# Designed miniproteins, single chains, part 103

Each design is a single chain, and the fold is of that chain. pLDDT is the mean over its residues in the fold that is shown.

## One batch from the design tools (miniprotein)

Design m3564
Fold by ESMFold2-Fast:
Structure m3564 (fold): chain A 80 residues (1-80)
Amino acid sequence: SSLEEAIKLYEEAIRALEEGDAETALELAKQGLSLSPTLSEEQKRVLEELLTRLVDAGKLEEARRLIEDAKQGLEKALKE
């Protein structure tokens, strides 16, 4: 499902951030956002822009938290 694929992409993005590959993490997180059925198209755009700005500013801990929050929202939806 798109939801399960989005969760996997967020997990891979978090791993990339932990490995210091912020560029790969951003690309994976954007893919996860695009597949997230719990988000509107406007919410996806806003979160993608915010995530891009956080990565560009070197705020990798804040970027990781944003991705983890998005993942948790999907995991909650999957269990319900």
Scores: mean pLDDT 84

Design m3565
Fold by ESMFold2-Fast:
Structure m3565 (fold): chain A 72 residues (1-72)
Amino acid sequence: AAQRLTPEQFEEVKKIAEEEAKKLGISDLEVLDAYWVDGTLLFEVRTTAPDADLVKVVNLTNKKAKEKGIKG
């Protein structure tokens, strides 16, 4: 089941995802929405980046969110 993030969780997760994208050379990633699905973060994004790079961003963002104690 999908669960919405709190506004504070969304802002933190958006920041992490955009920072991780920049580290991978993606300058145009915009996080439109984020939600929990079975304890994993999923994202709605706008970008021209390839799917392979987006998978890396999603995985790194989930890892960083867990390191910061952000969970569903």
Scores: mean pLDDT 80

Design m3566
Fold by ESMFold2-Fast:
Structure m3566 (fold): chain A 68 residues (1-68)
Amino acid sequence: MEKVRKEAEEEINKVAEVMASKDVQVGIDTMQLGYDLNEKAAKAGNEEAGLRAEELKKQREKLEEKLA
């Protein structure tokens, strides 16, 4: 199973590199929008939104790392 999973991941990585310029761009834009919305809510006094904004920032960095 794990070997098959690794083969699937390699295939996904190749497809992701081809399609990721579109899908990752949408993902990054979505993360950025989510970050902006949560930052705005945090500035309005929602501390939970501030924590969510930090998480979204890290997820965006993870997307960039996975693309590289």
Scores: mean pLDDT 69

Design m3567
Fold by ESMFold2-Fast:
Structure m3567 (fold): chain A 80 residues (1-80)
Amino acid sequence: GKLRAAMEERGVSPTGQEALRTIYMVGRPLTKAEIARYLGISQSTAQRALNELERAGLVERKGRRYSLSKEALDLMTFEP
């Protein structure tokens, strides 16, 4: 889909893609520590993944929590 192509084009790693999927599946803003726990990775690895997603414009940070950007939500929308 468009989101997967955008992630690959913008240099989002497989771990970054899993982090975005986790935020989407849980359906609420997540902290770095929560993402690390969901993926079974270190907080440093989770921060790297989140940095990739922020750089790609696919997540936004408010305080310590990360949510999907408007662009990521738009890329997830399937046209009928």
Scores: mean pLDDT 84

Design m3568
Fold by ESMFold2-Fast:
Structure m3568 (fold): chain A 72 residues (1-72)
Amino acid sequence: SMMEKEKQEELKEKAKEAAEKVAKIMKEAVESGKIEEGKKEAGKLVRELAKEGASDDEINEIVAKMAEAAAS
């Protein structure tokens, strides 16, 4: 339905914002040596988006950003 498309666009924007926030959390976690705490906080954001119905593609984008930040 048309309403589903509007919700998908909204979730895409929320996922992009969450990816940016996750990258910041992981960067700070790496700098402070608290990587496990950072993963826990980042995981909470991913879970909240999944609960809102974000697609696997949106979730994978966030996870990829988290992995990039943790690896640098």
Scores: mean pLDDT 74

Design m3569
Fold by ESMFold2-Fast:
Structure m3569 (fold): chain A 80 residues (1-80)
Amino acid sequence: SAMEAQLAALIDRLLELTRQAQAAYEQGNYEEALKLVDEALDLASEIDDLLFQGARLSPEQTARLQAALRETQAIRRKAK
């Protein structure tokens, strides 16, 4: 469905932002890392809205999303 395609695109974008946030953190760019974390968490909120509306994740998508969210939260705690 169109909603499931949108969900997949949001997950891919969240994964990309999480990778960029980790790279920024490792480079000592804490301000940029926190900005990217905030963007990733905004996308997580949009993903939650789609899931609440009945969109479904594959087990693989669920695992990737959960791993990315754990990493995003870890970066947020370490950078601040």
Scores: mean pLDDT 88

Design m3570
Fold by ESMFold2-Fast:
Structure m3570 (fold): chain A 74 residues (1-74)
Amino acid sequence: SMSPEELFEKVMEEIELAKAYIELNPDNPEGSRLVVESVERLVEKVKPYLSEEQQKKVEEALKELREVLERNLA
């Protein structure tokens, strides 16, 4: 099983990869939505294992991810 630190690093990495996918695929809004949904599901599964500080950082990163998605869909 992964440690809370490893779970935190993995989730943060997946959020960054999702942002990169959105920016590199401006002609695929459906794909961008699916990638964000996948990351949000991952966050919900791992969030109970994270510290309060790690949860706050993940929520901030998810907020930025959603803002990138909204800008790319506009």
Scores: mean pLDDT 87

Design m3571
Fold by ESMFold2-Fast:
Structure m3571 (fold): chain A 92 residues (1-92)
Amino acid sequence: LAEEAEERTGAEGARLGAEAAERAAREGDSREAAEGAKAAAKAANDSPKDREAGEYALRAGRYANRAGGREAAIGGSAASISGAGALFEAEL
């Protein structure tokens, strides 16, 4: 848990979440796209002043929206909100 949190937070964690969401979007897997987006959202929330984490969370949200479906839409919205918030706080 602690090791996974350290590895999956910040820019690195958000990047992995975005990559997972992108792959799921290519496959049309709404659930997996939502999981990737939620992982990126968590990483950005855990690192609120990390500009790069915020950018990857926004990207994950866009990939989840591309996958379509209710689950991906919910996950994508969460990632977009978390990413925008983290990015805005880091730059403002």
Scores: mean pLDDT 73

Design m3572
Fold by ESMFold2-Fast:
Structure m3572 (fold): chain A 71 residues (1-71)
Amino acid sequence: SLTEARSRLAQAWRDGAPADVLRQALEDYLRKLEEEGGPVWSYEVLLDAAREAGFDDIARRAEELIEQKRK
């Protein structure tokens, strides 16, 4: 679920997980948002985390989804 994917991302972040593990958690969260949808703040969590971790490709996709959601 979206909640589980977000929990996994939060856990990976707290644990200081390696970049590949953190990227996988972000990609899982992105996939669940694309599948299930969610409120704007869920996409903003993805965007902020991707920007802080330096995954510009994931951050760009999150920005696109936020723009689509607001229309």
Scores: mean pLDDT 83

Design m3573
Fold by ESMFold2-Fast:
Parts: structure tokens; sequence; C-alpha cells
Structure m3573 (fold): chain A 100 residues (1-100)
């Protein structure tokens, strides 16, 4: 439960970091910056749109925290709770460094 709590807190921190305007949703451009940071490469509009289509289940053009969590849970399938937390924290740090 402590690892689950820390993971949920890390997801919340990542969401707040990506939601730069505090709207409660992540835009395509905010998602692009995140994905480029974690993949360490530039992404085409088509690649970002494909990921948006997977996350944006309601077709709003934005990503909710719940949709982000579902995607992260899928991406970390097979990871231990400790490994998921570590990788997520490392990704958060990479995004923070890019915003400096």
Amino acid sequence: SELEKRYDEAVDELFKLLDEDGSGTITKEELRRFLEAVTRRKLSDEEVDAIMAKLDKDGSGTITKEELKEWLDAEFEGYSPEARLRVLEERIKAIEELKK
C-alpha cells in the first residue's frame, strides 16, 4: 500500500507538471513535450496523434489524469511496483530539467 500510495502521488505530480496552466487536462502539445523527453527524440504530429487517440477515450482533444494513469499502467505492465515508481520518478525529473 505504501508503494501504491507513492506511485499514485508520482502520477499526480507528473500530471501537475504536464498541466502547465492548471486546467485539469493535458493538451496535445504538453503530451508531445513529455513523450519527446522520455523517448529522447522528436515526434511527428502523426505519432503524437496516435498516442492521443489511445489516451483520449472521450474525444475531447485533451487527456485527463485518469486517462494518463490508465496509459502509464499499460506501459508499465509487467513491471514491479518498485520499478514502476523508479521509472516514473526518473521521467518526472527529465521533464523538470527540460522546463529549466
Scores: mean pLDDT 77

Design m3574
Fold by ESMFold2-Fast:
Structure m3574 (fold): chain A 72 residues (1-72)
Amino acid sequence: GDVVTKFSYAVRVLNEAENKYNSTKDKTEEQKKALEQARKYLSEGSKQQNPEEAIKYYDKATEYAKKVLDLL
């Protein structure tokens, strides 16, 4: 379903962001906060009983994970 697709995409982008962040020598607080927000939204999405609400959290997780990539 769409919720599974959104979850899978969020996980992939977050994994890319975490891998790139971990390999970066000069880490910034902005990068760290964006990564923490991405993780938080992914976790909150997984707790939602309503698929439409879960998708909103997964989209936010993807947004913050992409922000980490843009800052690196």
Scores: mean pLDDT 87

Design m3575
Fold by ESMFold2-Fast:
Structure m3575 (fold): chain A 88 residues (1-88)
Amino acid sequence: MDPAMSAALNEAIDAGLAGDYEKRVAALQKALETLDRSDLPEESKARIRALLAEGIKAGQAGDGDAMANASLEWRLEAASTQTALRLG
């Protein structure tokens, strides 16, 4: 994973735990920008992009449960993509 993307995602998690939804949204937007520049397969980029967009909407609404669900899904997608690349 791109170190810039990893840093942005960690910043989003920390902001979410602190209840700073504005900072979380900004961090997720940075992750989207990093994703667009990544060399991941387009299918994986599309899935991660959808999950990040869902997380941004949840953060803007202040919905902690939706944010937690979105964070879990994008983490699983990133892990799945890394595993597929390692095994393929």
Scores: mean pLDDT 68

Design m3576
Fold by ESMFold2-Fast:
Structure m3576 (fold): chain A 67 residues (1-67)
Amino acid sequence: GSVSSLCPSVEKAAQMSDEDFYKFVVQLGISVKGKNSTTDPEVNDYKPLPKKQLLALARQALNCPPF
């Protein structure tokens, strides 16, 4: 498949603040919050995905090569 023209933007986003980077990945349809498959939402196991993992997901969503 064709590499997305947004791939350079992903690498620039990696240098952004965590808040700006989260906004960027949300625009790609990627959830910034990871959670266990628990039945009880009151269990405090909801946590934001680490920036490195979100970066990998963004690259995968855009079919970016490793940089």
Scores: mean pLDDT 64

Design m3577
Fold by ESMFold2-Fast:
Structure m3577 (fold): chain A 66 residues (1-66)
Amino acid sequence: SMEEKLKKAEEIIAQADANIEKVRKSNPKTAKYRELAIARYAAAQVMKLDPELGKEYLKKREEEVK
């Protein structure tokens, strides 16, 4: 259902955000590349469940790296 898809999308985003924070703490100098890799993979999965949410998440994360 749509509700199950949204819940899964939110769980993917939460896990990606947690992984990005771990990378920032562990390897600040190389964090940007790893953050983008995590964000792009998560966004691709989210786009399969909720295309607009996935696109917005990717855009926000790419803007934060600059």
Scores: mean pLDDT 84

Design m3578
Fold by ESMFold2-Fast:
Structure m3578 (fold): chain A 100 residues (1-100)
Amino acid sequence: MTLAERIRKIVDYIDKLVEEFKKEYPDILTDEQIKVLRGHLLDLAGEIIAKYPDMTVEEIIQLIKEIFDEIRKSLKPDDTLENIIAKMEELAKKYLEKHS
């Protein structure tokens, strides 16, 4: 798999995740806040690729999925974009420590 194909698969997966999140929780985040969340997920994926070059695309996708599944389980109706991003960063650190 080429680097371009790897990046495309990760981007496509993130786009699918944020679209599903928007449909499940339309009252929690605005369309503009969803764009910000997407940006943070892409930044996270880029950091993982840079710091953990031995991780496969499938492992990165699975990690992002697990992080988002935990966010969904802990999500409250009054959660803010900042709270969601903070949870994402804490979960990413925890899951990456398991793969070190």
Scores: mean pLDDT 78

Design m3579
Fold by ESMFold2-Fast:
Structure m3579 (fold): chain A 96 residues (1-96)
Amino acid sequence: SSDLEEEQKLKEEIFKAAEETFGEKVDLENSELSEKALKALEELAKVAEELIKEGKSIEEIEKAIIEKGKELGVEKLGEALARYVRRLLEKKEKAE
């Protein structure tokens, strides 16, 4: 059980959320996402990046990603990305 294994599981949850949200089959082995899923993730990632730049807490960043996901009609994708971003931020705090 490594940090990389947990990150991979969270990444797979993003692919599954995209499949459920857009009704498209995702090739998990090739790690391909639809154009619609990529565009939604880019908008959600932009929200995360702006809040990280402003020095917002991990909890505020997670909440904002989830709320933006609901606004865009991609709630499950937003929730999956929020969990992944939380993990990356927690890992960054431990990297000295």
Scores: mean pLDDT 73

Design m3580
Fold by ESMFold2-Fast:
Structure m3580 (fold): chain A 67 residues (1-67)
Amino acid sequence: GPSQAELDAIIDASKEHAERGDVKGAAAQTVALSKASGKNAVLDEKSENPVEGLLLTTEKLAAEVRS
């Protein structure tokens, strides 16, 4: 599986894309984190504020990976 450094890089990239309002980039990184960690990521595709939804999803996955 991926190293801890690789997981951290994906998490950081996802947060950066989300903070910049790049919904597509943030979603791609969240999917990559899900595949790399073996955790299932649920994206709210119908959210009126998808950037905030993706940032929260990334934070939850980051906490799960670190625990």
Scores: mean pLDDT 64

Design m3581
Fold by ESMFold2-Fast:
Structure m3581 (fold): chain A 66 residues (1-66)
Amino acid sequence: SDVRDALDMARREVGRGTRDMDDTYRLMTINSSDPDKYTVLKKRYDTLRRGVEDGRGGVRALSDAL
């Protein structure tokens, strides 16, 4: 089923994004005393968080289509 394949892909993308968020958050903690690095990492984290949130919405929509 194309819907199941799309769902599997969407779940993997959410998983990768969640790991990238966790990695970025750890880097933010390490660089908490460096405002320039922290600001760049925070922007990356916010972008990744939005992507994961959108991806979770996509997973829900695909699950509902099954």
Scores: mean pLDDT 88

Design m3582
Fold by ESMFold2-Fast:
Structure m3582 (fold): chain A 100 residues (1-100)
Amino acid sequence: SMEELEEKFLEKAEEIFREAMKRLGKKETLSLQELVEEAQRLEEEGDFITANILLYIAGLMKKNGLEEVSLEELRELLKEALKNPADRLLLLQLLEAYES
């Protein structure tokens, strides 16, 4: 179902965010700059799908005037984004590509 796919996307985005936190030695939040730099590193390693997910998160942060985001705040931002049909389609396509 669509609700199951949305929850699966949220779980994957949280997993990607947690791995970025671990790599950067962060315990509470990631900054906009840290997300952009991590995405650039992933692009250089050829992981364009994970990089695009992090850049999408960075874009949502910038749109909402957020310099830092926690895992809980990330979940709420992504849930709000999934209410938009165009963003929903994009995010579900990113999930499908990530699992390929």
Scores: mean pLDDT 84

Design m3583
Fold by ESMFold2-Fast:
Structure m3583 (fold): chain A 84 residues (1-84)
Amino acid sequence: RKEALLEEVIELLDKLAEEGAISEEEAEEAKRLLREALPTASLAQLEAARDQAILELYEKGSEELKEEIRAEAEAALARRRAAA
């Protein structure tokens, strides 16, 4: 679903701005452009944007953010295993 991918990209842009990899103004402009493009953007384009943002966040984010991402992923997997 395009809306779900858009939300993921927006969250990644917010994290990039919080980590100082991009400015808050750049993040806001990117979000505006993504919302404007949503009716004409393909799923593949949104997936590529998400993947690129994840890569940039991982490479340029602080060591603290990298650890938080790992911890959250591990916690999510553990919750799913416990719930099964």
Scores: mean pLDDT 68

Design m3584
Fold by ESMFold2-Fast:
Structure m3584 (fold): chain A 62 residues (1-62)
Amino acid sequence: GPEEALRQAAEAIWNNDLKTAEAAGKAVEDYTGYKAINPFDALGGLGAASLEAQKRAGEAAK
C-alpha cells in the first residue's frame, strides 16, 4: 500500500537512489489522489530528502 511505498522511498533516498524514490513517491500520490499537487513540489521534496540523505552519509563517513 501507500505506506509501504513511502517506506521504500525513504530507503531509496537514504541509499542515494533518487530515481527509485521518485517512482515510489509518484505511486503514493497516484494512490492517494493528490490531484492538486504540482509535480515540481513533489520533486522538490524528494530532491531535498535525497540531499539530506547524502549529507548524513557524509557525516557517518567522518
Scores: mean pLDDT 56

Design m3585
Fold by ESMFold2-Fast:
Structure m3585 (fold): chain A 78 residues (1-78)
Amino acid sequence: MSAEAEEAYWQGLVALGQLDLETALAHFRRAIELDPRLRGPIIAFLRREIEEIKANPPENAEEYIAAAETLVRELEAL
Protein backbone atom coordinates (compact mmCIF):
# COMPACT_ATOMS: atom_id res chain seq x y z
CA MET A 1 0.00 0.00 0.00
CA SER A 2 1.31 3.48 -0.81
CA ALA A 3 1.91 5.96 2.02
CA GLU A 4 -0.78 8.23 0.52
CA ALA A 5 -3.39 5.42 0.45
CA GLU A 6 -2.53 4.43 4.04
CA GLU A 7 -2.81 8.05 5.25
CA ALA A 8 -6.19 8.49 3.50
CA TYR A 9 -7.48 5.25 5.05
CA TRP A 10 -6.43 6.34 8.57
CA GLN A 11 -7.98 9.81 8.10
CA GLY A 12 -11.20 8.07 7.02
CA LEU A 13 -11.19 5.96 10.20
CA VAL A 14 -10.58 9.06 12.36
CA ALA A 15 -13.48 10.92 10.70
CA LEU A 16 -15.77 7.88 11.09
CA GLY A 17 -14.89 7.71 14.80
CA GLN A 18 -16.01 11.35 15.06
CA LEU A 19 -19.24 10.54 13.13
CA ASP A 20 -18.10 12.91 10.35
CA LEU A 21 -19.24 10.51 7.64
CA GLU A 22 -18.98 13.01 4.77
CA THR A 23 -15.26 13.51 5.55
CA ALA A 24 -14.87 9.74 6.11
CA LEU A 25 -16.38 9.04 2.66
CA ALA A 26 -14.00 11.52 0.99
CA HIS A 27 -10.94 9.91 2.62
CA PHE A 28 -12.09 6.31 1.93
CA ARG A 29 -12.76 7.20 -1.72
CA ARG A 30 -9.26 8.68 -1.97
CA ALA A 31 -7.70 5.56 -0.40
CA ILE A 32 -9.56 3.28 -2.84
CA GLU A 33 -8.57 5.43 -5.85
CA LEU A 34 -4.91 5.13 -4.75
CA ASP A 35 -5.19 1.40 -3.92
CA PRO A 36 -8.32 -0.38 -5.26
CA ARG A 37 -7.51 -3.45 -3.10
CA LEU A 38 -8.70 -1.43 -0.08
CA ARG A 39 -12.33 -1.28 -1.30
CA GLY A 40 -13.19 -4.79 -0.03
CA PRO A 41 -11.54 -4.37 3.39
CA ILE A 42 -13.14 -0.93 3.97
CA ILE A 43 -16.62 -2.17 3.00
CA ALA A 44 -16.16 -5.30 5.16
CA PHE A 45 -15.15 -3.10 8.12
CA LEU A 46 -18.22 -0.86 7.71
CA ARG A 47 -20.57 -3.85 7.34
CA ARG A 48 -19.11 -5.41 10.50
CA GLU A 49 -19.60 -2.12 12.42
CA ILE A 50 -23.25 -1.94 11.28
CA GLU A 51 -23.90 -5.52 12.44
CA GLU A 52 -22.18 -4.96 15.83
CA ILE A 53 -24.25 -1.80 16.44
CA LYS A 54 -27.46 -3.62 15.43
CA ALA A 55 -26.61 -6.40 17.93
CA ASN A 56 -26.22 -3.92 20.84
CA PRO A 57 -27.80 -0.58 19.79
CA PRO A 58 -27.04 2.65 21.69
CA GLU A 59 -29.66 5.47 21.65
CA ASN A 60 -28.24 7.06 18.46
CA ALA A 61 -27.83 3.71 16.66
CA GLU A 62 -30.54 4.18 13.98
CA GLU A 63 -29.05 7.47 12.68
CA TYR A 64 -25.49 6.07 12.72
CA ILE A 65 -26.54 2.85 10.94
CA ALA A 66 -28.35 4.79 8.19
CA ALA A 67 -25.28 7.01 7.66
CA ALA A 68 -22.87 4.03 7.66
CA GLU A 69 -25.08 2.19 5.14
CA THR A 70 -24.83 5.28 2.92
CA LEU A 71 -21.01 5.02 3.12
CA VAL A 72 -21.18 1.35 2.05
CA ARG A 73 -23.43 2.18 -0.95
CA GLU A 74 -21.17 5.05 -2.07
CA LEU A 75 -17.99 2.94 -1.79
CA GLU A 76 -19.55 -0.04 -3.61
CA ALA A 77 -20.31 2.33 -6.53
CA LEU A 78 -16.56 3.05 -7.08
Scores: mean pLDDT 79

Design m3586
Fold by ESMFold2-Fast:
Structure m3586 (fold): chain A 100 residues (1-100)
Amino acid sequence: ATTKVTRIKVTAKGKEATVTLEVEGKLSALELGEKLKKELLEKVPLVESASYRVVSPNTVEITLKFKEPVTAEEAAAIVIDVLEKYLGAEVVGEIETVEV
């Protein structure tokens, strides 16, 4: 069984990005949030801080602060890379990026 990410919404403003993920399969939203926070902090030198909030059993919101300003597209690419390479998650759904 694989963890599937069925929706990603990224909102970026300066050095901060908020990433909302809808998930199904092996990992719960809580487990995904915990693992993604850990891997983003360990594997991505550009990430200064990471926190998460479970919105529903299948939805997690990750708040990221970067050392430099990022676009929503750049933040999305970073999160997708970590999801696929370190969590074994499959991104199968909608990706939405919003600049603020």
Scores: mean pLDDT 86

Design m3587
Fold by ESMFold2-Fast:
Structure m3587 (fold): chain A 65 residues (1-65)
Amino acid sequence: MSADEELQRVVARTARRLGEAKSEAEREAVLAEGKEELRRIAAEHGVPQERLDAYLAGLDALYAA
């Protein structure tokens, strides 16, 4: 699987988990876990920082919605 496919799966899963969360603390935990997964995948695949930053911003936008 490509790095982009793995990163997009993290975004999709995080969006679903945020929708299922029942408290602000749970939402914060979901966001933190999603960001950590993105960073791990980016480090493993040598993803450029600019691309990782775009995915992290995407998770922040989902959390703010």
Scores: mean pLDDT 85

Design m3588
Fold by ESMFold2-Fast:
Structure m3588 (fold): chain A 85 residues (1-85)
Amino acid sequence: LNEDKIIELLKKLVSLLEEKKSGIDPALKEAALQLLDEIEKKTNNPELIELINKLKSLLLEQTSTDDELNKEVSSLLEEISSLIV
């Protein structure tokens, strides 16, 4: 497992959500969920899995990208980065 790659994939996820602030189309949502699924399958760290599942939950519940969603995603990314260093 490459922790740097996990951080890179999560940064790409944030960039995708920021780019599509006017709304999350089905393809974008599926792509984001697929990235999170791949990260979850590649890690055995329970704390990281918990944070990834929180991100998945946020994406599944949201029909549009807004500032609150972006703040929560960014907060979770900071927690993941702190865990990984």
Scores: mean pLDDT 65

Design m3589
Fold by ESMFold2-Fast:
Structure m3589 (fold): chain A 93 residues (1-93)
Amino acid sequence: EEALKLIDEAIDHLNRAAEADPAAEPFVTFAIISLHFAKRDLEKGDKEGAIQSLNIAKKAAERALEVATSPEAKEHLQRAIKLIDEAIKLLKE
């Protein structure tokens, strides 16, 4: 439940980042797809699969941050990365 909430918040921030900076959109789209796979894995009880998908999403969000030029987009991307890290930490407990 808590991990799912963190993932949903990360998706919201990623969508806001893509809206603020179209250059980040392809990497953001890939991150969002990976987060949906993480949600599916959690619903199936596959914590290890979810962690793998979260790490893929984090790498995509980091790449989006590298190409982003908008300060607003960068802030949302940094928040999304932090939320993904918190979800990974929670699942590794």
Scores: mean pLDDT 88

Design m3590
Fold by ESMFold2-Fast:
Structure m3590 (fold): chain A 94 residues (1-94)
Amino acid sequence: MEVERKLEELRERIAEALVRTGKAEPEEARRIAEEIVERLRREAEELKVEDEELLEAIDQLLALPDEEIAEYALKVVKVLEAKEKGLPAEEIRA
């Protein structure tokens, strides 16, 4: 599927951006990129987003500068880590 190819490209791009901006070591950057791509895949499935719309969104992300992609990735990971730790909604809202 074209979507799977673009998600793979996005994963590599996020990992490279994190390493190039010094925000993560290569191993950590790879894990972060994989987590973000899996999140995007799940959200697209839950929201019934059409493949064409998802591909356009991925292309827009791929066009961003390294610093912007790295910042986006770190923000997404912080949200995912908070969810995995089972933090109460009150702590997240504070």
Scores: mean pLDDT 75

Design m3591
Fold by ESMFold2-Fast:
Structure m3591 (fold): chain A 78 residues (1-78)
Amino acid sequence: MLNEKAKEGLKKAEKGVEAAKKGDGETAAKYGEEGTKLGLEAMREGDATGGTAAALAGIGAALEGGIAAGKPELGKAG
C-alpha cells in the first residue's frame, strides 16, 4: 500500500518523535526533516496519501524537536 519512501519517511518521523520525547531536539529535527523529504519524494512517485502522511509526520517531529532544542528560543513568542 505505502511506497517504500513513504514507509521509510514514517519510520524516520517516528524516530524523530522518540528523540524529542527524550529531550534530543537536534536529533528529532534531523529525523523530522528526513521524514518530510522522503514523504515529498513518495508523493512525487505517485503515493500521494502515504507521502502526505509521512511529510506531515516529519514536519510534526521537526517542530517538536525545535521546541525541545530551544532553537527558536522564544518558541511561539516570535
Scores: mean pLDDT 73

Design m3592
Fold by ESMFold2-Fast:
Order: structure tokens, then C-alpha cells, then sequence
Structure m3592 (fold): chain A 77 residues (1-77)
């Protein structure tokens, strides 16, 4: 399992591209900052398209609004 952190949509894209290029079968991406669900919805729509292109899928999403974080688990498909 590869664990990555991103604070922006661009950092998330770079993290997922690194995961796709790695030999790791699974990854966990932690999104940090002042993320709320409404802010994360457009980000996840953009990431969904990228994930499909990279052959990855989301297995779980956990949002902690008090901490301003979301933990996204991804696997190869």
C-alpha cells in the first residue's frame, strides 16, 4: 500500500499518477486543507475521470469535516 498526501487538486493528480506508475497494488490518498463536502464534489468528479484513465478505482472515501481531511482508498482495476 502506497500512502500519499495532497492539499490541492493538482497535488492529488500528481499523487495518483505516481501510484499508477508504481508497483503498489493499492494506495491511500489523504486530502488535507479546508475541504468540505461541497469543495470535494468537483474535485472527485475531476479525479474520477483521471482514475478511469489510470486504471484505478476508489474503494472507500472517509471525510472528516472537523479536521478538514478526506481519506480516499484506491486500487488497480
Amino acid sequence: TLVLTARSAEEAREALERLAASSAPEGVLTLKGDFRRSDQEPLFERLDGLLAKLGLRVTSVEIDEAAGTAVVSVARQ
Scores: mean pLDDT 70

Design m3593
Fold by ESMFold2-Fast:
Structure m3593 (fold): chain A 72 residues (1-72)
Amino acid sequence: MEKEKMLKAYKDLALEGAKLITKLGTPELGKEVMKKVEEQIKKAEESENGAELAGKLAREVQELAGELYAAR
């Protein structure tokens, strides 16, 4: 179904953003972000609003990556 495709796309975006944060930030921040992203993805997979939750996660990860990039 369409919602399953959207959920997968947002999960992929959140994971890619977490990988970028791991490269731009400290090792400690990278581990924390990756763990939280994996936990939130599992919750999204179990939720009826999974696509919405994963979309919010992807946006938050993108915002953090942008802040780290701007800070150099």
Scores: mean pLDDT 79

Design m3594
Fold by ESMFold2-Fast:
Structure m3594 (fold): chain A 73 residues (1-73)
Amino acid sequence: SALREGARNAVREAERLLASAEPDLAMARHALRQAAKSLEDLGWTEEAARVRELVDAGRLEEAVRLAQEALER
C-alpha cells in the first residue's frame, strides 16, 4: 500500500531526525504528524490519535515506537 509505505517513510524520517547529533524537533514532529495522518487514512484511528497525543506531549521517541509497532503488522 502506498499509504502504508508513506507512513513508514514518515516514521523513518522522524527517527533519523531524532537520532541526529542536533535533533530537529520541529521537523520530527511534522514527520510524525504526517505518519499519524497516514495511519488514520489506513483506518488505524486509535493509533493515529495516540501518536498525535505523544507528539503534543513532546514524547517523540515513544511516538516513533508506537507508529513502528502499528506498521510492523
Scores: mean pLDDT 86

Design m3595
Fold by ESMFold2-Fast:
Structure m3595 (fold): chain A 97 residues (1-97)
Amino acid sequence: MLEELKKELEKASKENNIDKMNEIAEEIVKKFGVEEALRVMEDLLKKGNILGAEAVFKEILKKYLKENNVSGYVAAAIRYIGALFDLELAKRKAELS
């Protein structure tokens, strides 16, 4: 189930296990599709799990490249960068408060 894969990905990222993160991220994209994977990526960024989010993001990009979907690739990249930027702003505001 998606929730079990999300939990395994969080564990792998805590352990800095890049190979395991990539394996789980690939499974999420293949089983649940790009839209669900984008939501998982955004949820991970909100939790501060940048490594896990990056693993999911790379698998989304690989899928769009394989499908020659340049528009999807660009949209996913913008969404990732925006969410990452929002996370960094939130962290900086918390440190200044």
Scores: mean pLDDT 83

Design m3596
Fold by ESMFold2-Fast:
Structure m3596 (fold): chain A 76 residues (1-76)
Amino acid sequence: MKPSDTPLSKEIAAAGDESVKLIEKLIEEGATVGEMAKAMRDLALRLKSPVAGIYAAELSFYEKQGASLEDVRKTL
């Protein structure tokens, strides 16, 4: 279920936007999936946000599977 009418939906959207914005910036700078995973782990620790933590976990999983930047962009 997606409870779109809760105050949590705004916080989740903001944390998601910051995460996506950082990932897009890193892609433009030619960062690897591993570098993006490190950046997301740092962001998750700083924000103490489960959303940033989910992105960090997904990127770490894709890094282990040898996924490309195009695969990461399709997930976002």
Scores: mean pLDDT 66

Design m3597
Fold by ESMFold2-Fast:
Structure m3597 (fold): chain A 64 residues (1-64)
Amino acid sequence: SSPLIQKAVSYLSASNILKVGAFASELVGKRGGLSPEKIKEESQKNLDASKQAEEKAKKLEKEA
């Protein structure tokens, strides 16, 4: 249905924003003098959230 497609698009947009957030976290961490390990941890959290949003979008798209 169209409401499911609309929700899927919203989750895809959220996924893309979180991917940008991961990149921004890496840049901020480097400027702040954080260790490479800490930078990777912060970036990975955003990437994991992005993947979760993408999976929700795919499920809604399949059900539409």
Scores: mean pLDDT 76

Design m3598
Fold by ESMFold2-Fast:
Structure m3598 (fold): chain A 76 residues (1-76)
Amino acid sequence: SRDEVIEEINKINAELVKELEELVKNKAPREEGEKVIDDYVAKIRELLKKIYSDEEVEQIVEKLREYLLKLLDDLR
């Protein structure tokens, strides 16, 4: 169960990286990258709920979103 959730998260992470790279390559507005990150965070939140408490999920998601927004800014 936990290993299956981690594998699904890794798959979604790979798709996120690919989508963000395409947005940067095409010089898309930052707002499009933010939308992609928000969609990704929503998917990861649902998966994390299967293996972590609600409190842990909230903390992980908050840190992850902040990290990804900084990463998006660094890629531009």
Scores: mean pLDDT 81

